# Ledger of designs, part 20: designed miniproteins, single chains, continued (5)

Each design is a single chain, and the fold is of that chain. pLDDT is the mean over its residues in the fold that is shown.

## One batch from the design tools (miniprotein)

Design m16711
Fold by ESMFold2-Fast:
Structure m16711 (fold): chain A 71 residues (1-71)
Amino acid sequence: RTVDPVRADELHRAGKYEQALPLYREGLALAEATPGTPDELIRYWHRRIGEVLRKLGRLEEAEPHFARAEA
């Protein structure tokens, strides 16, 4: 049940945003569902999702993720 963050980051770095997005969302969902997950890790997933959404032009969806990443 562990998402590989390295694969998601590889896709993001390669410009494969549509493929990276679901992997980052899985990572966030798993982090939120796992008791004791550090807030830094939850903020990491939100930041990555926001960055990918911004690259896809989905700015309205990206904003709440960036807000959570900075909290």
Scores: mean pLDDT 80

Design m16712
Fold by ESMFold2-Fast:
Structure m16712 (fold): chain A 56 residues (1-56)
Amino acid sequence: MEEELIERLKKAGLSEEQARAAVEAAKTDPVVARIAIRELEELGDLEAAELLRSLL
């Protein structure tokens, strides 16, 4: 699941480093995770939002 989310974020324009850092930040801080999920939903990337939600 983490590799799938990282790959999805890379396709969205993030570097591998940025994608991994974003996933780790969301896993360590529930507030960051909720903000990231909401932002992805507002951008229309419901698949990435669901993948991130599944990691929490």
Scores: mean pLDDT 74

Design m16713
Fold by ESMFold2-Fast:
Parts: sequence; structure tokens; C-alpha cells
Structure m16713 (fold): chain A 74 residues (1-74)
Amino acid sequence: SHMKKLEEQIEEALKRVEEEAEKLRERYRETGDERDLEHAELLLSEEARKVIENGAPEGRALSREEGRRRELLE
């Protein structure tokens, strides 16, 4: 199914961006460099935009990202 492939691609992309954002946040915790924190936020924003561009509803895409972000922080 095309929809299942799209969901898998979105999930893979979100997972990769979340991993990169978490690495940047961890680096920020070690160095105190605010640029790493800004880069993490930019990566998450760009990925949310890509999900929307691929036809996912805006509210649903952001809600899903927020949920995963909370899981990563715990």
C-alpha cells in the first residue's frame, strides 16, 4: 500500500531527525553551546514541514512529533 510506505518513510525520517536533535541537545548539555540547541530545533521544524508537505494533516504531524519528543526526554 502506498499509504503504508509513506507512513514508514515519515517514521524513518522522524526517527533520524529525533536522533540527530537529541545528539545536539546532549552536546549542548556538555558544552553549553546554544547553537547546538538552535540546530536541534531547526531540524525538528524542518522534519515537521516535510511531513506536512507529504500530505499529513498539520495538527496530526506536530502532535506525533511532540509525543515522540516527550518519550525521548524520559
Scores: mean pLDDT 64

Design m16714
Fold by ESMFold2-Fast:
Structure m16714 (fold): chain A 67 residues (1-67)
Amino acid sequence: DLFKEGIKAYLEGDYDKAIKLFEETSKKNPNTITQAMALNLLAKIYREQGDFEKARELFEKAVELSK
């Protein structure tokens, strides 16, 4: 399960691995709650890295998917 592997990587602080796994999860689960969750976690990682613009874009996309 790519999403669970991504969460494990995120919790371990392996942001490079977490980003790759969440991007793959998002790509394979278009227009689903799983995609929204993956994008939300990607946004949190980018915010943690200081990329606030990218984080905002990803949060907005996740919100749109949750309508």
Scores: mean pLDDT 83

Design m16715
Fold by ESMFold2-Fast:
Structure m16715 (fold): chain A 64 residues (1-64)
Amino acid sequence: AMEKRLEAEILEALGHMYYFLEDYEKALEYYREAYELAKDVDPELAKRIEELIKEIEKEMEEKK
């Protein structure tokens, strides 16, 4: 049970790494996977990740 939360946090960290490298597509992939894990175990974490996804999607629309 606790394992899914840790996995979601690790995937969120990987998303942050790719965001820092300006690889927004990979950052989104990791955040989406983290969201799928988090929504079953931590609604607060899932909400945080969902907001991050929306922010990056907005940036991708503006940068192309």
Scores: mean pLDDT 80

Design m16716
Fold by ESMFold2-Fast:
Structure m16716 (fold): chain A 55 residues (1-55)
Amino acid sequence: AAREELRAAIDAGDAEKVREILQSLGVPEEVIRALVTLVENGQRDAARDVLDGVL
């Protein structure tokens, strides 16, 4: 599922993959930017919490 793929990308720190998946799901750019920033900063727990609120 897209959610599991996103969790895997977040856990891997793959900010580019996270952006690609979120764009494919039609997630708003402001949310994509927030999630990508958290992943880039290594804040994986916070990124997962945001993902849980979006999906």
Scores: mean pLDDT 80

Design m16717
Fold by ESMFold2-Fast:
Structure m16717 (fold): chain A 94 residues (1-94)
Amino acid sequence: SKKSIELAEEALEAAEEALEKAKEGDILGAIGHLLRIIGIIFELELLKAPEIVIEAAELAKEAALAALRGKFEEAEELLEKAKELLEEAKKKYL
């Protein structure tokens, strides 16, 4: 559904912001974005979103966690995988 895709896009944006904040040393800011991603995943599960959409949001969460651990290259790779899954979801559900 369009709403599920929009929520997953918000999760990816939050993960990109978490990575930026972590690179700046703003750990509290990065944690705030991680918490937003967790909230989005809960909403996607309540909406019974397609598995691929939930997987994209879960990869965004893993990217934010990797960023908080200082693993910026891993975070960027996870975020790219999340973007690929979201584009596939758009092709199938739009």
Scores: mean pLDDT 88

Design m16718
Fold by ESMFold2-Fast:
Structure m16718 (fold): chain A 77 residues (1-77)
Amino acid sequence: MELSDEEKEKVLAIARELQREEGLSPGAAVIAGLLIVAGVPREEALELARELDRAVAAGDEERAEALAREALRLAGL
């Protein structure tokens, strides 16, 4: 389902915290925040976000796309 404006604000708040505390990129932090708001456990959301950051840094577009699709699936989007 589409996120409400309230849920989007919560995702951005969590993403900002994760960039500061976990060292995630802006994109990976938003993905992790989305997963956490959708009810995915924090550790699993962070693991997926860190794998996405590694794939992007390596230029592995197929891996990055697969991880982004998995994130959307887990978020129910």
Scores: mean pLDDT 80

Design m16719
Fold by ESMFold2-Fast:
Structure m16719 (fold): chain A 71 residues (1-71)
Amino acid sequence: MQQGNDLLRQSLRYSRQGNFQQARDYAEQALRIYEQIDPNSSTMYSLLSGIYDRLGDSDRSQYYRQRADQL
């Protein structure tokens, strides 16, 4: 559980620095842990939506936005 929180914190740190590729990698690792513990983690889906939008991946950004909105 602490590992998932550490990965989320790293993702947020890289996002603040404008390093969205690293932010994405850490957020995806955190999501894999959170989906095993809390499948309703809308916060993780919202974060990934924003990161993919910044990376120019509109399809994945929209997918994660829809997942966040359904929760």
Scores: mean pLDDT 74

Design m16720
Fold by ESMFold2-Fast:
Structure m16720 (fold): chain A 83 residues (1-83)
Amino acid sequence: EVEKRAEELLEKLKEAAEKNDLETAKEILRELLELMKEEGVSREEAEQAIEVLVGNLKKLGASEEFVEELRKFAYEMLEELFP
């Protein structure tokens, strides 16, 4: 269930990146980070996951501006969710 939800969120995030839809991508990323926190993922593991995710989106053709804005938002969410 949880793994399937994470996969669905990741697929939606890729679609948002393809559409350059930053607001939708931020909403999906927040849900992913909240899911990671609920499952007991450490802050260090969440940081690693963000960097892997951002790198993958860039390799898939997301714009540099989109990737940097999403990374910035991800780290803001890390501070909020993993204090």
Scores: mean pLDDT 81

Design m16721
Fold by ESMFold2-Fast:
Structure m16721 (fold): chain A 74 residues (1-74)
Amino acid sequence: MSPEDKKLLEEARKLKKEGEEKFKEKKYEEAEKLYEEALELLSKVSEENEEAQKLRLEIEINLGIIEIVKGVLK
């Protein structure tokens, strides 16, 4: 893994964690934005990278949960 890919993965992990904290605080819009930022960083890492693939999947699941919750809170 290049130093650039490592930095992107570390930043994406931080954004995911911040998004999870916002979700726990019921700040769903802020959580969604943080997850979207993490996915943008991960788009710069090879799709064949196992760590990036796992992070993308976990974030996509969390975004799906937010979408459902926001729909219910309508």
Scores: mean pLDDT 80

Design m16723
Fold by ESMFold2-Fast:
Structure m16723 (fold): chain A 99 residues (1-99)
Amino acid sequence: GGPAAEAAAARAAAEVNSLPGATATASGNTVTVTFADTPRGRAAAEGLAAGLNAGPGATATAEGNTVTVTFGDDPAAAGAAAAGVIAAAQAVADAGEVA
């Protein structure tokens, strides 16, 4: 990946890990987000993947409570996708869920 994709992955992982609703690991232009292994966490993973795949900034695959996100190298679209990842984690945190 390019610098914009790597920056988006790093930002998403750092911000998600600052919240109790999910954990995240960044590797290059990918971030793996793990929600709680609950019906809410699995719904959050599925919803995040569907939302990201509807937009241009990233592609995502949900597997149970885990989402693997690969960011594109358009800075605006990748930044918006990273914000979407952070918002999903925040919504789960606001619901009182912890990973």
Scores: mean pLDDT 84

Design m16724
Fold by ESMFold2-Fast:
Structure m16724 (fold): chain A 52 residues (1-52)
Amino acid sequence: SLEELVEEMRSLTTGQRNRLRLGHGLPPGTDLVELVERLVREGRYDEARRLL
């Protein structure tokens, strides 16, 4: 599920999370996991899936 993927991503190191952020062209200071959780909470599931 999307929640299981988010939990798996939370286990990633800071370096791995930063590489994912840069790969998606997100601005500095953006936590990819927190962004995905926010998108899911807002019902923006397609955008969340594109970031995963």
Scores: mean pLDDT 73

Design m16725
Fold by ESMFold2-Fast:
Structure m16725 (fold): chain A 65 residues (1-65)
Amino acid sequence: SAASDAGAAAGRAAGAGDAEAARKYGEQTNVPLATEWARRAAEAAEAGDVEAASLYGAKANLAAS
């Protein structure tokens, strides 16, 4: 689905350290929980916390599924 595709994209962007893309794709899911996890993933990426960014990104993907 479009939401699942956007959630997966948000997770990949967060894991790659691309906070802006992670936020954008999280919003495109139109799933509030996925958008929130993507925002947290983006914040972790901005802080340089790659492990947290990847974890929260995965949470965004799961929430969008």
Scores: mean pLDDT 84

Design m16726
Fold by ESMFold2-Fast:
Structure m16726 (fold): chain A 63 residues (1-63)
Amino acid sequence: TLQELIDQAKTEALKGNGERALELAKKALEIDPDSKQAWSALALAYAVLGNGEKAGEYQKKAN
């Protein structure tokens, strides 16, 4: 489900697995491109990967 993908993306980000978190967050957005929770997960994935610029941009979409 959408929620399972978001939860898994956040879990992978917490483990430091930024690439896996990014993959899962993108899949969540394919299901619901208006999901603020999915945008938040995407921002977190980019932050873990060291891309602060994209993390900030996508966090703005999550709000």
Scores: mean pLDDT 83

Design m16727
Fold by ESMFold2-Fast:
Structure m16727 (fold): chain A 85 residues (1-85)
Amino acid sequence: DAKEYHEKGRQLFAEGKYEEAKEYYEKAIELDPEYAEAWANLGLVLYKLGKIEEAIEYFEKAIELRPDDPALKAQYDFFLAELEA
């Protein structure tokens, strides 16, 4: 299920296997497009892969799904600052 794919993605991310983590997070959002944490974690993977503009897009989706989550907004603001640096 979507949670199993998300957890596998988190494990791979912790191991530094960012491209593999990306695949599992993509599977999680394919099964549950409203899974805000999977959208946010896919954004983190894209950032680690050097794709800052794409990371911002995925974080925007996570914030759209969870607009009152201050942690998501803080991470988004961090990525915007990185892009402007």
Scores: mean pLDDT 83

Design m16728
Fold by ESMFold2-Fast:
Formats: sequence, structure tokens, C-alpha cells
Structure m16728 (fold): chain A 67 residues (1-67)
Amino acid sequence: SAEELAALLEALAEAEPDEGARGALHLAAVVAREHGAEATLAGLEVGAKEDPDEGARAGLRRALAAL
């Protein structure tokens, strides 16, 4: 569910060492609650590929691999 995804994203954010990825995961949890799981996962995939910060991309790839 979107609520379960949001809780998982908050937990992943707590363990994430990259500040940019951590912020993106906290925001993704809000998006999951407002727009649902599919939109959130699509946004995270875009961030993992397109974020200008390599550390943020690496952190988002780690989070997606853990989901």
C-alpha cells in the first residue's frame, strides 16, 4: 500500500548516508501518501537516473534495490 511504502521510505531515509538522497526519500514518503505508490516509484527511478548529484543518484539506487 501507499502507507506501507511511505513507512519503508522513511526507514530507508534514516539509514541513508547521502544527504541529498535522504531528503529525496523523505519527500518520496510524502508523495506516496498524496499520489500513491506507482507515482512515487516512477519519481524515484527518474531521480536515480537523472539527479545531477552522483551521491544522490547512488543513494536512490540503493533505496530502490532495498524495496
Scores: mean pLDDT 87

Design m16729
Fold by ESMFold2-Fast:
Structure m16729 (fold): chain A 60 residues (1-60)
Amino acid sequence: SAARRLAEAETGEEAREAARELARQGYSDGMVAAASGHAAKHLEGEAAEEARRVAQEAAG
């Protein structure tokens, strides 16, 4: 599951790829923002930083 990959991302690249896969699967920008923002609270380092960036980008 892309959502699980996002929540368990170990690198910024993994976090961004998982979020992109969610969007490709039909998740709305708001849903991608929510999932990425939630993941950022539980991730560390570059993965947390990239998940936060994706959440801000998707939220507009």
Scores: mean pLDDT 84

Design m16730
Fold by ESMFold2-Fast:
Structure m16730 (fold): chain A 95 residues (1-95)
Amino acid sequence: DRERALAEADAVLDGFGYGMRAAGQPSDEAIREAAKKAAEDLVKRYPDPELQRSAATAMVAGARVALKLQGVDPETAERRIAVIEEALNEVLEKA
């Protein structure tokens, strides 16, 4: 419980920072590459696949909050989140 809670808290903060950068509306390719790098760093930090998945979910939640706070419209925000989720899952499935 504590290990998962700390991993999720850290991931939410990382995701928030990522979402703040994504709110600047970079290309989908730039968003995808940044998300892949974040997922690679997550895999290096957490060898447990369940912790990796929990952290990735928390990271997406943080990014969603950041996009909303930056005033990104809901449709665009969900589209950006979908790109992030696809990139994260791609790396985690290979780990």
Scores: mean pLDDT 78

Design m16731
Fold by ESMFold2-Fast:
Structure m16731 (fold): chain A 57 residues (1-57)
Amino acid sequence: GAKTRRLLEEVGRLLGVSPEAVRRVTELTGLSAEELLKMAREMSPEELQRFLVGLIT
């Protein structure tokens, strides 16, 4: 739905990745898009980069 799309776009903007990549992250981690948004807002740019690198295992 439109709400989910907006959340994925917002998280993607904060993480510097596509909304499709954000959806994959939710599937791999079990976290919701809303939970990822909260994490992305609380993380520093350095912590965010380390988190993303950790997902490429």
Scores: mean pLDDT 74

Design m16732
Fold by ESMFold2-Fast:
Structure m16732 (fold): chain A 63 residues (1-63)
Amino acid sequence: MEGLLARAGRDYTAQTPEELSVKKGDLLLILEEVDENHFLARNLKTGEIGLVPKSVLEAAGPV
């Protein structure tokens, strides 16, 4: 994988169709930074892609 890995630091439920729901401890592949508050990411457990608030994520390091 060519992206960055991040871990969900807490549970988060998508508030819009563009957002991704995550559970604490989920590993996410960061695809791009969309704005100052959101990444576009893939949840590696579910395969779903969506926007995740940066405040939900902990850095896990480069891939």
Scores: mean pLDDT 77

Design m16733
Fold by ESMFold2-Fast:
Structure m16733 (fold): chain A 70 residues (1-70)
Amino acid sequence: SKEEKLAKKLKEIHEEALEIYNEKGKEAEKTFEEIEKLGSKAMDAIENGDLEKAEEYVKKMEELLKKMKE
């Protein structure tokens, strides 16, 4: 389902962001915190059945993750 795919993607983004944060430290901290906040909002949106809103939050998390890799 779309719900299951979004939940899995959210987890994968968080795990990858955490790995980068552990490698880069302080430089990645603020962006990692933003990803965590968006992840919480995405989870709330999934729980409320608002999959469009959840997808928007997940896309924003992906953008922030991409910036962490730069």
Scores: mean pLDDT 85

Design m16734
Fold by ESMFold2-Fast:
Structure m16734 (fold): chain A 62 residues (1-62)
Amino acid sequence: GELLLRVAMHELGLSEEQLETIKRVVEENPELSLEERARIVSERTGLSVRTAKGAIRAIELS
């Protein structure tokens, strides 16, 4: 849900723009591993791979 996403954004220090980028990477790359998707997110948003992995998991649980 939306509330869980907003909590995850606050905890991970994500902007709305970074969240939308993460959602798009996850949706466009379903065949890639978590590590590979996290690397793409890191490259596009400037987040660390570790933070990107946390954000992807939070989005998938929402």
Scores: mean pLDDT 77

Design m16735
Fold by ESMFold2-Fast:
Structure m16735 (fold): chain A 70 residues (1-70)
Amino acid sequence: SMEEVRDFLVEARQLAEEARKIPSLKEKADEMNKLLDEAVEAIQNGDKERFEEVMKRLKELYEEIKKELA
């Protein structure tokens, strides 16, 4: 659902902000923020294919950063 998508995007943005505080994770956090901006743009443009591509990479990066912070 769109609500679940929005909740994930909020959580991912919060994770990126926490990761930016750690020098070794800054590059991954910056990539995540870029992907978050691209996901929002894809939603606004109704570009389903681009949205799915961006969300796949965003979820992969989210799990990578989450493991580094655990």
Scores: mean pLDDT 86

Design m16736
Fold by ESMFold2-Fast:
Structure m16736 (fold): chain A 88 residues (1-88)
Amino acid sequence: AKEYYTKGNVYFMLGNLDLAIDYYEEAIKLDPNFADAYNNLGIALFRLGKLEEAKEYFEKAIELDPNFEDAKTNLSQVLKKLGEYEEA
């Protein structure tokens, strides 16, 4: 699982988001509880403008790790883009 996650991160840094997504999906298939892989998959989808899919993956990362601050921040950003975020 971690080897695929690391490869996903390399391709993400290189700007190859489609290949990064493939590797993050393989990491998740091997370890369905890998919160970091869900979060990074969400970030890659957000960068591609797939906001609803990104939201699903950030929510999954938070379900697996309720203290995952980065995933919570990313969820807030995607909700703002979708117009679902309530501002006080």
Scores: mean pLDDT 82

Design m16738
Fold by ESMFold2-Fast:
Structure m16738 (fold): chain A 82 residues (1-82)
Amino acid sequence: SEELRERVLDRIREAIDLAKKNNHQEVVKLADELARIVLSRELTPEQLEEIYKLVDRAIKSLKEGKFDEAIELLKQAIELAR
């Protein structure tokens, strides 16, 4: 679904904005990479839903100052997106 893809991209943009405000360059780099992959690949609805969950968890980790956890979650999302 195009709507689901847009929802995922919006959530990735939220992660990028939050990471930029907190000067967390590594998180910005990973989230930007994930956005590029999502824009360039035809992902299944199942892949998009799982990516959304991982990005949502990464945002929560960022808000809690758990940057290493956010990095790991974004790496998992990238791996899932291929």
Scores: mean pLDDT 87

Design m16739
Fold by ESMFold2-Fast:
Structure m16739 (fold): chain A 73 residues (1-73)
Amino acid sequence: GVSQEVLDAAAELLGAVTFAVEAKKHPSKENIEELKKRLEELRKRYQASTDPEVRQLLEDAIAALEEAIKAAE
């Protein structure tokens, strides 16, 4: 079965992609700061995880936020 850690990581990916889309649609200083804050939090979770599936989901979430920051700058 799917573990809670995998489900939590999948939720983080969905949240990251959703916010990345919204931030690209409305680029503001506040949205850029929130992207950077979420990116830092996801990087910490990635570093703490040993599950390859969790790490892949978090890596994809990180990539979505990094792309949104680059598009806004």
Scores: mean pLDDT 85

Design m16740
Fold by ESMFold2-Fast:
Structure m16740 (fold): chain A 91 residues (1-91)
Amino acid sequence: SELRKKAIEALLKGDDETAINLIKEAVDQGKYEEALQILKAAIVLGRYDVVEAGIKIFQEKGLGDEVLDEAIEFAKKYGREDILKRLESLK
């Protein structure tokens, strides 16, 4: 999708603010799976501020704990120990 493409381009450029705004846009449109895919891309790229902000955006919908658990599981599977330690501190 165009939204996901723009978000990944922002992440690759280190434009965290644009990536966060695109996660919020996806969540506001009910595109939760697309927003989660952007959050997972941020984990892969080590953009922790985007990951934390994305989890907070999902918290506004009552999905914060579920998304945090998915982010922790994905960080474990990808071997991102730096992100994993920071995410576990949010539990």
Scores: mean pLDDT 86

Design m16741
Fold by ESMFold2-Fast:
Structure m16741 (fold): chain A 66 residues (1-66)
Amino acid sequence: GTDEAGQEASLKGIEAGEAALKAGASQEEAKKAAAEAGLEAAKEYVKEGKADMNLVEGFEEGLKSV
């Protein structure tokens, strides 16, 4: 459901941010990578019919706190 999709999108974002840091990116670059990856995952889940469009909006707000 939407809750599970939201958690999965957040994890995808965290993984992308950690991968960027491991590759030598700055903390700001890692935050941007995490935000982009998480938002992309959220949009994909909505496209697949696994979550509502509200997930994208909520995830965008959540990423602002990272």
Scores: mean pLDDT 75

Design m16742
Fold by ESMFold2-Fast:
Structure m16742 (fold): chain A 91 residues (1-91)
Amino acid sequence: KEELLEKAERLVKEADEAFQKGDYDTAIELYWEAIRLYEQAGDEEKAAEVASRLIDLLTEAIEKNKDDFDKVLDYAARLLGAATILVAARS
C-alpha cells in the first residue's frame, strides 16, 4: 500500500510538471496512471482529486487544440473517463 501511494504521488508531481510545460499527452498518461494506483491502494478521495486535475488539464488542452479535430475527440473521451472516477467516488 505505501509503495502504491508513493508511486502515485511521484506520478502526480511528474504530471504537474508536464502540464506546466504544455506536454498534455505525457501529463494525461501520468495522471491516469496515478488515478489507477490510488484506486488500487483504496484511496478513492485522492483518485478523485487527481481526476479533477486531469479534467482541468483536458479542458485546457481542448481549448488550445480546438482546430485539431482528432485531438479534441481524444481529449473529450478522456474527459468522460475522468468524470466516471468522480461519479464513482460520490457513490
Scores: mean pLDDT 81

Design m16743
Fold by ESMFold2-Fast:
Structure m16743 (fold): chain A 68 residues (1-68)
Amino acid sequence: GAIDEAPFPLTPEEAAVLKAGVHAKLVRGMSDEEVRKLVEQRAKEAGLSPERAERIYEFALAVADAAS
C-alpha cells in the first residue's frame, strides 16, 4: 500500500505510529494540528525522537493527501 512506499525504513513501532496518523486524517477527519499532536504523543510513547516523529507526521499527511 501507500505506507509501504515510505522514503525511509520503518520499524514496526514507527509503522504503527504512521498508520495511526493516516487513519486520524483520512478516517477520523482530524485537522493537521490534531494529527500532529496524535503522532507526537504516539511517537513519545514508542520512544521515538522528535525528529523521527516529525518525519512520520510529514509522511502521514502526504499519504493521506495522495489517498484523498
Scores: mean pLDDT 78

Design m16744
Fold by ESMFold2-Fast:
Structure m16744 (fold): chain A 57 residues (1-57)
Amino acid sequence: DLKEKVAQFLVNERNVSPETALKLVEEDLEALKDADKETIVAHLEKKLGVSGTLKEL
């Protein structure tokens, strides 16, 4: 799942707790609930300050 992969990225690369990472991703997904996968990925990459990092999701 995209949510799990992004949460794992936040835990590993940003030193965020798993619970906090999931909460942050769920809040972003709620804002983009009707968006396509590519739109969600672009939004999350922008928020995390990275580009192309989530391209495999």
Scores: mean pLDDT 66

Design m16745
Fold by ESMFold2-Fast:
Formats: C-alpha cells, structure tokens, sequence
Structure m16745 (fold): chain A 93 residues (1-93)
C-alpha cells in the first residue's frame, strides 16, 4: 500500500540520518514514522522505534518525539492516538 511504502522510505531516511549523526533529522523522521505507525495501528513497531531512539539519543529524545507527534494529535483532537503515544512513551521510558 501507499502507507507501507511511506513507512519503508521513512525508516530508510531515519537509518541514514542515524549513520550520519544528524540527530535533528533522525528525530524528525522518527516522529513522522511514529505518526504513520499510529495511523496504521502498528503499536509494536512504534514501541520498537521509540526504544531505538532512546538507545541512540537518550531518554530526552523521547520527549522530543512526544512533543513533535503529540502536538498535531492534540490539534486534531485525536485522543485515541494521543493516548496510545503517551502509553508507549511511558512504557519505553
């Protein structure tokens, strides 16, 4: 599907940014990837990605992801995805 292709492309962009040590781009692509994984309901992959982000950039990076993903979810009133994001961040922290 189109969403599966976008997820694969974002995963590659995230890995490339990690290899280059570009934390800002890595966190941007990770945030976009978390958003898409929440959209398709793949909570297991979203959790694994957050664990990868924590391992690479530290626990403070989880707060960056939470802000970058949570802010648009709050603006849209998507309480279900926001609650899922909050639970995943707390489980990984």
Amino acid sequence: SHMEKEIEELRKKFEDARKKGDEGKALLYASELVMLLLEVGNLEEAKELLEEVKKEFGPEALDVIYFMVGTPLRALGDEEKLEALERLVEEVR
Scores: mean pLDDT 88

Design m16746
Fold by ESMFold2-Fast:
Structure m16746 (fold): chain A 65 residues (1-65)
Amino acid sequence: VTREVAAALRIIGVGIESGQVEVVKVEGKTIYVKRLPTDKEKAEKAIKEMKEIAEEFGLELEVID
């Protein structure tokens, strides 16, 4: 398992547990996520946690619509 795959799995776990953010793709060193429109506060908390995980692994997080 590469560092990128380990980071992506942890970020996917945060998305599943929150129910408010979906992982769309991983491309190079960037993980792309999408907000789900139901709970803005939970989505922002999940995105913040995902960014912290990405930074720990030397990756970037991008939010797309």
Scores: mean pLDDT 76

Design m16747
Fold by ESMFold2-Fast:
Structure m16747 (fold): chain A 74 residues (1-74)
Amino acid sequence: SHHQQLLQALQEIRDMILNKEPATKIMDKIAEIRATLTLTPEQQKTLDQIAQAIAEGDYDTAISLVDQMIAELS
């Protein structure tokens, strides 16, 4: 399902952040989600905020937003 695909993709982003993968690789994964999944306006806004936090090196905010989005989908 679309919901399950988005949840899996967010879990992958979460793992990438925790594994301290390069910001460019995390940003590429976010771009892939935008290209492959149809997002609600609220989901798109949260994903934009996650991308901004990653771009700024604010990984604490990024993980918090990812965890919030995962909880809302669970």
Scores: mean pLDDT 85

Design m16748
Fold by ESMFold2-Fast:
Structure m16748 (fold): chain A 75 residues (1-75)
Amino acid sequence: MLEKTAKINIDLAKKYAELGNYEEAARHYEQAGKLYEKMGKLDEAKAMYEQAARMYELAGNEEEAEKLRAKAKEL
């Protein structure tokens, strides 16, 4: 089920963020966003892309952060 996979990615993202591995955390939030988008859960997808952008910002990757903020704004 797509929703179960999205929740697994969110759990992994939180664990990576707790470890200070913000780039891995961002990738997992981004995957969760894509899964919610496929399910038509656009509010949840937007929230996940915003969390991924925040994680990329913390990792020092402003380019990816800006791309994901733009993606979230489109939803």
Scores: mean pLDDT 87

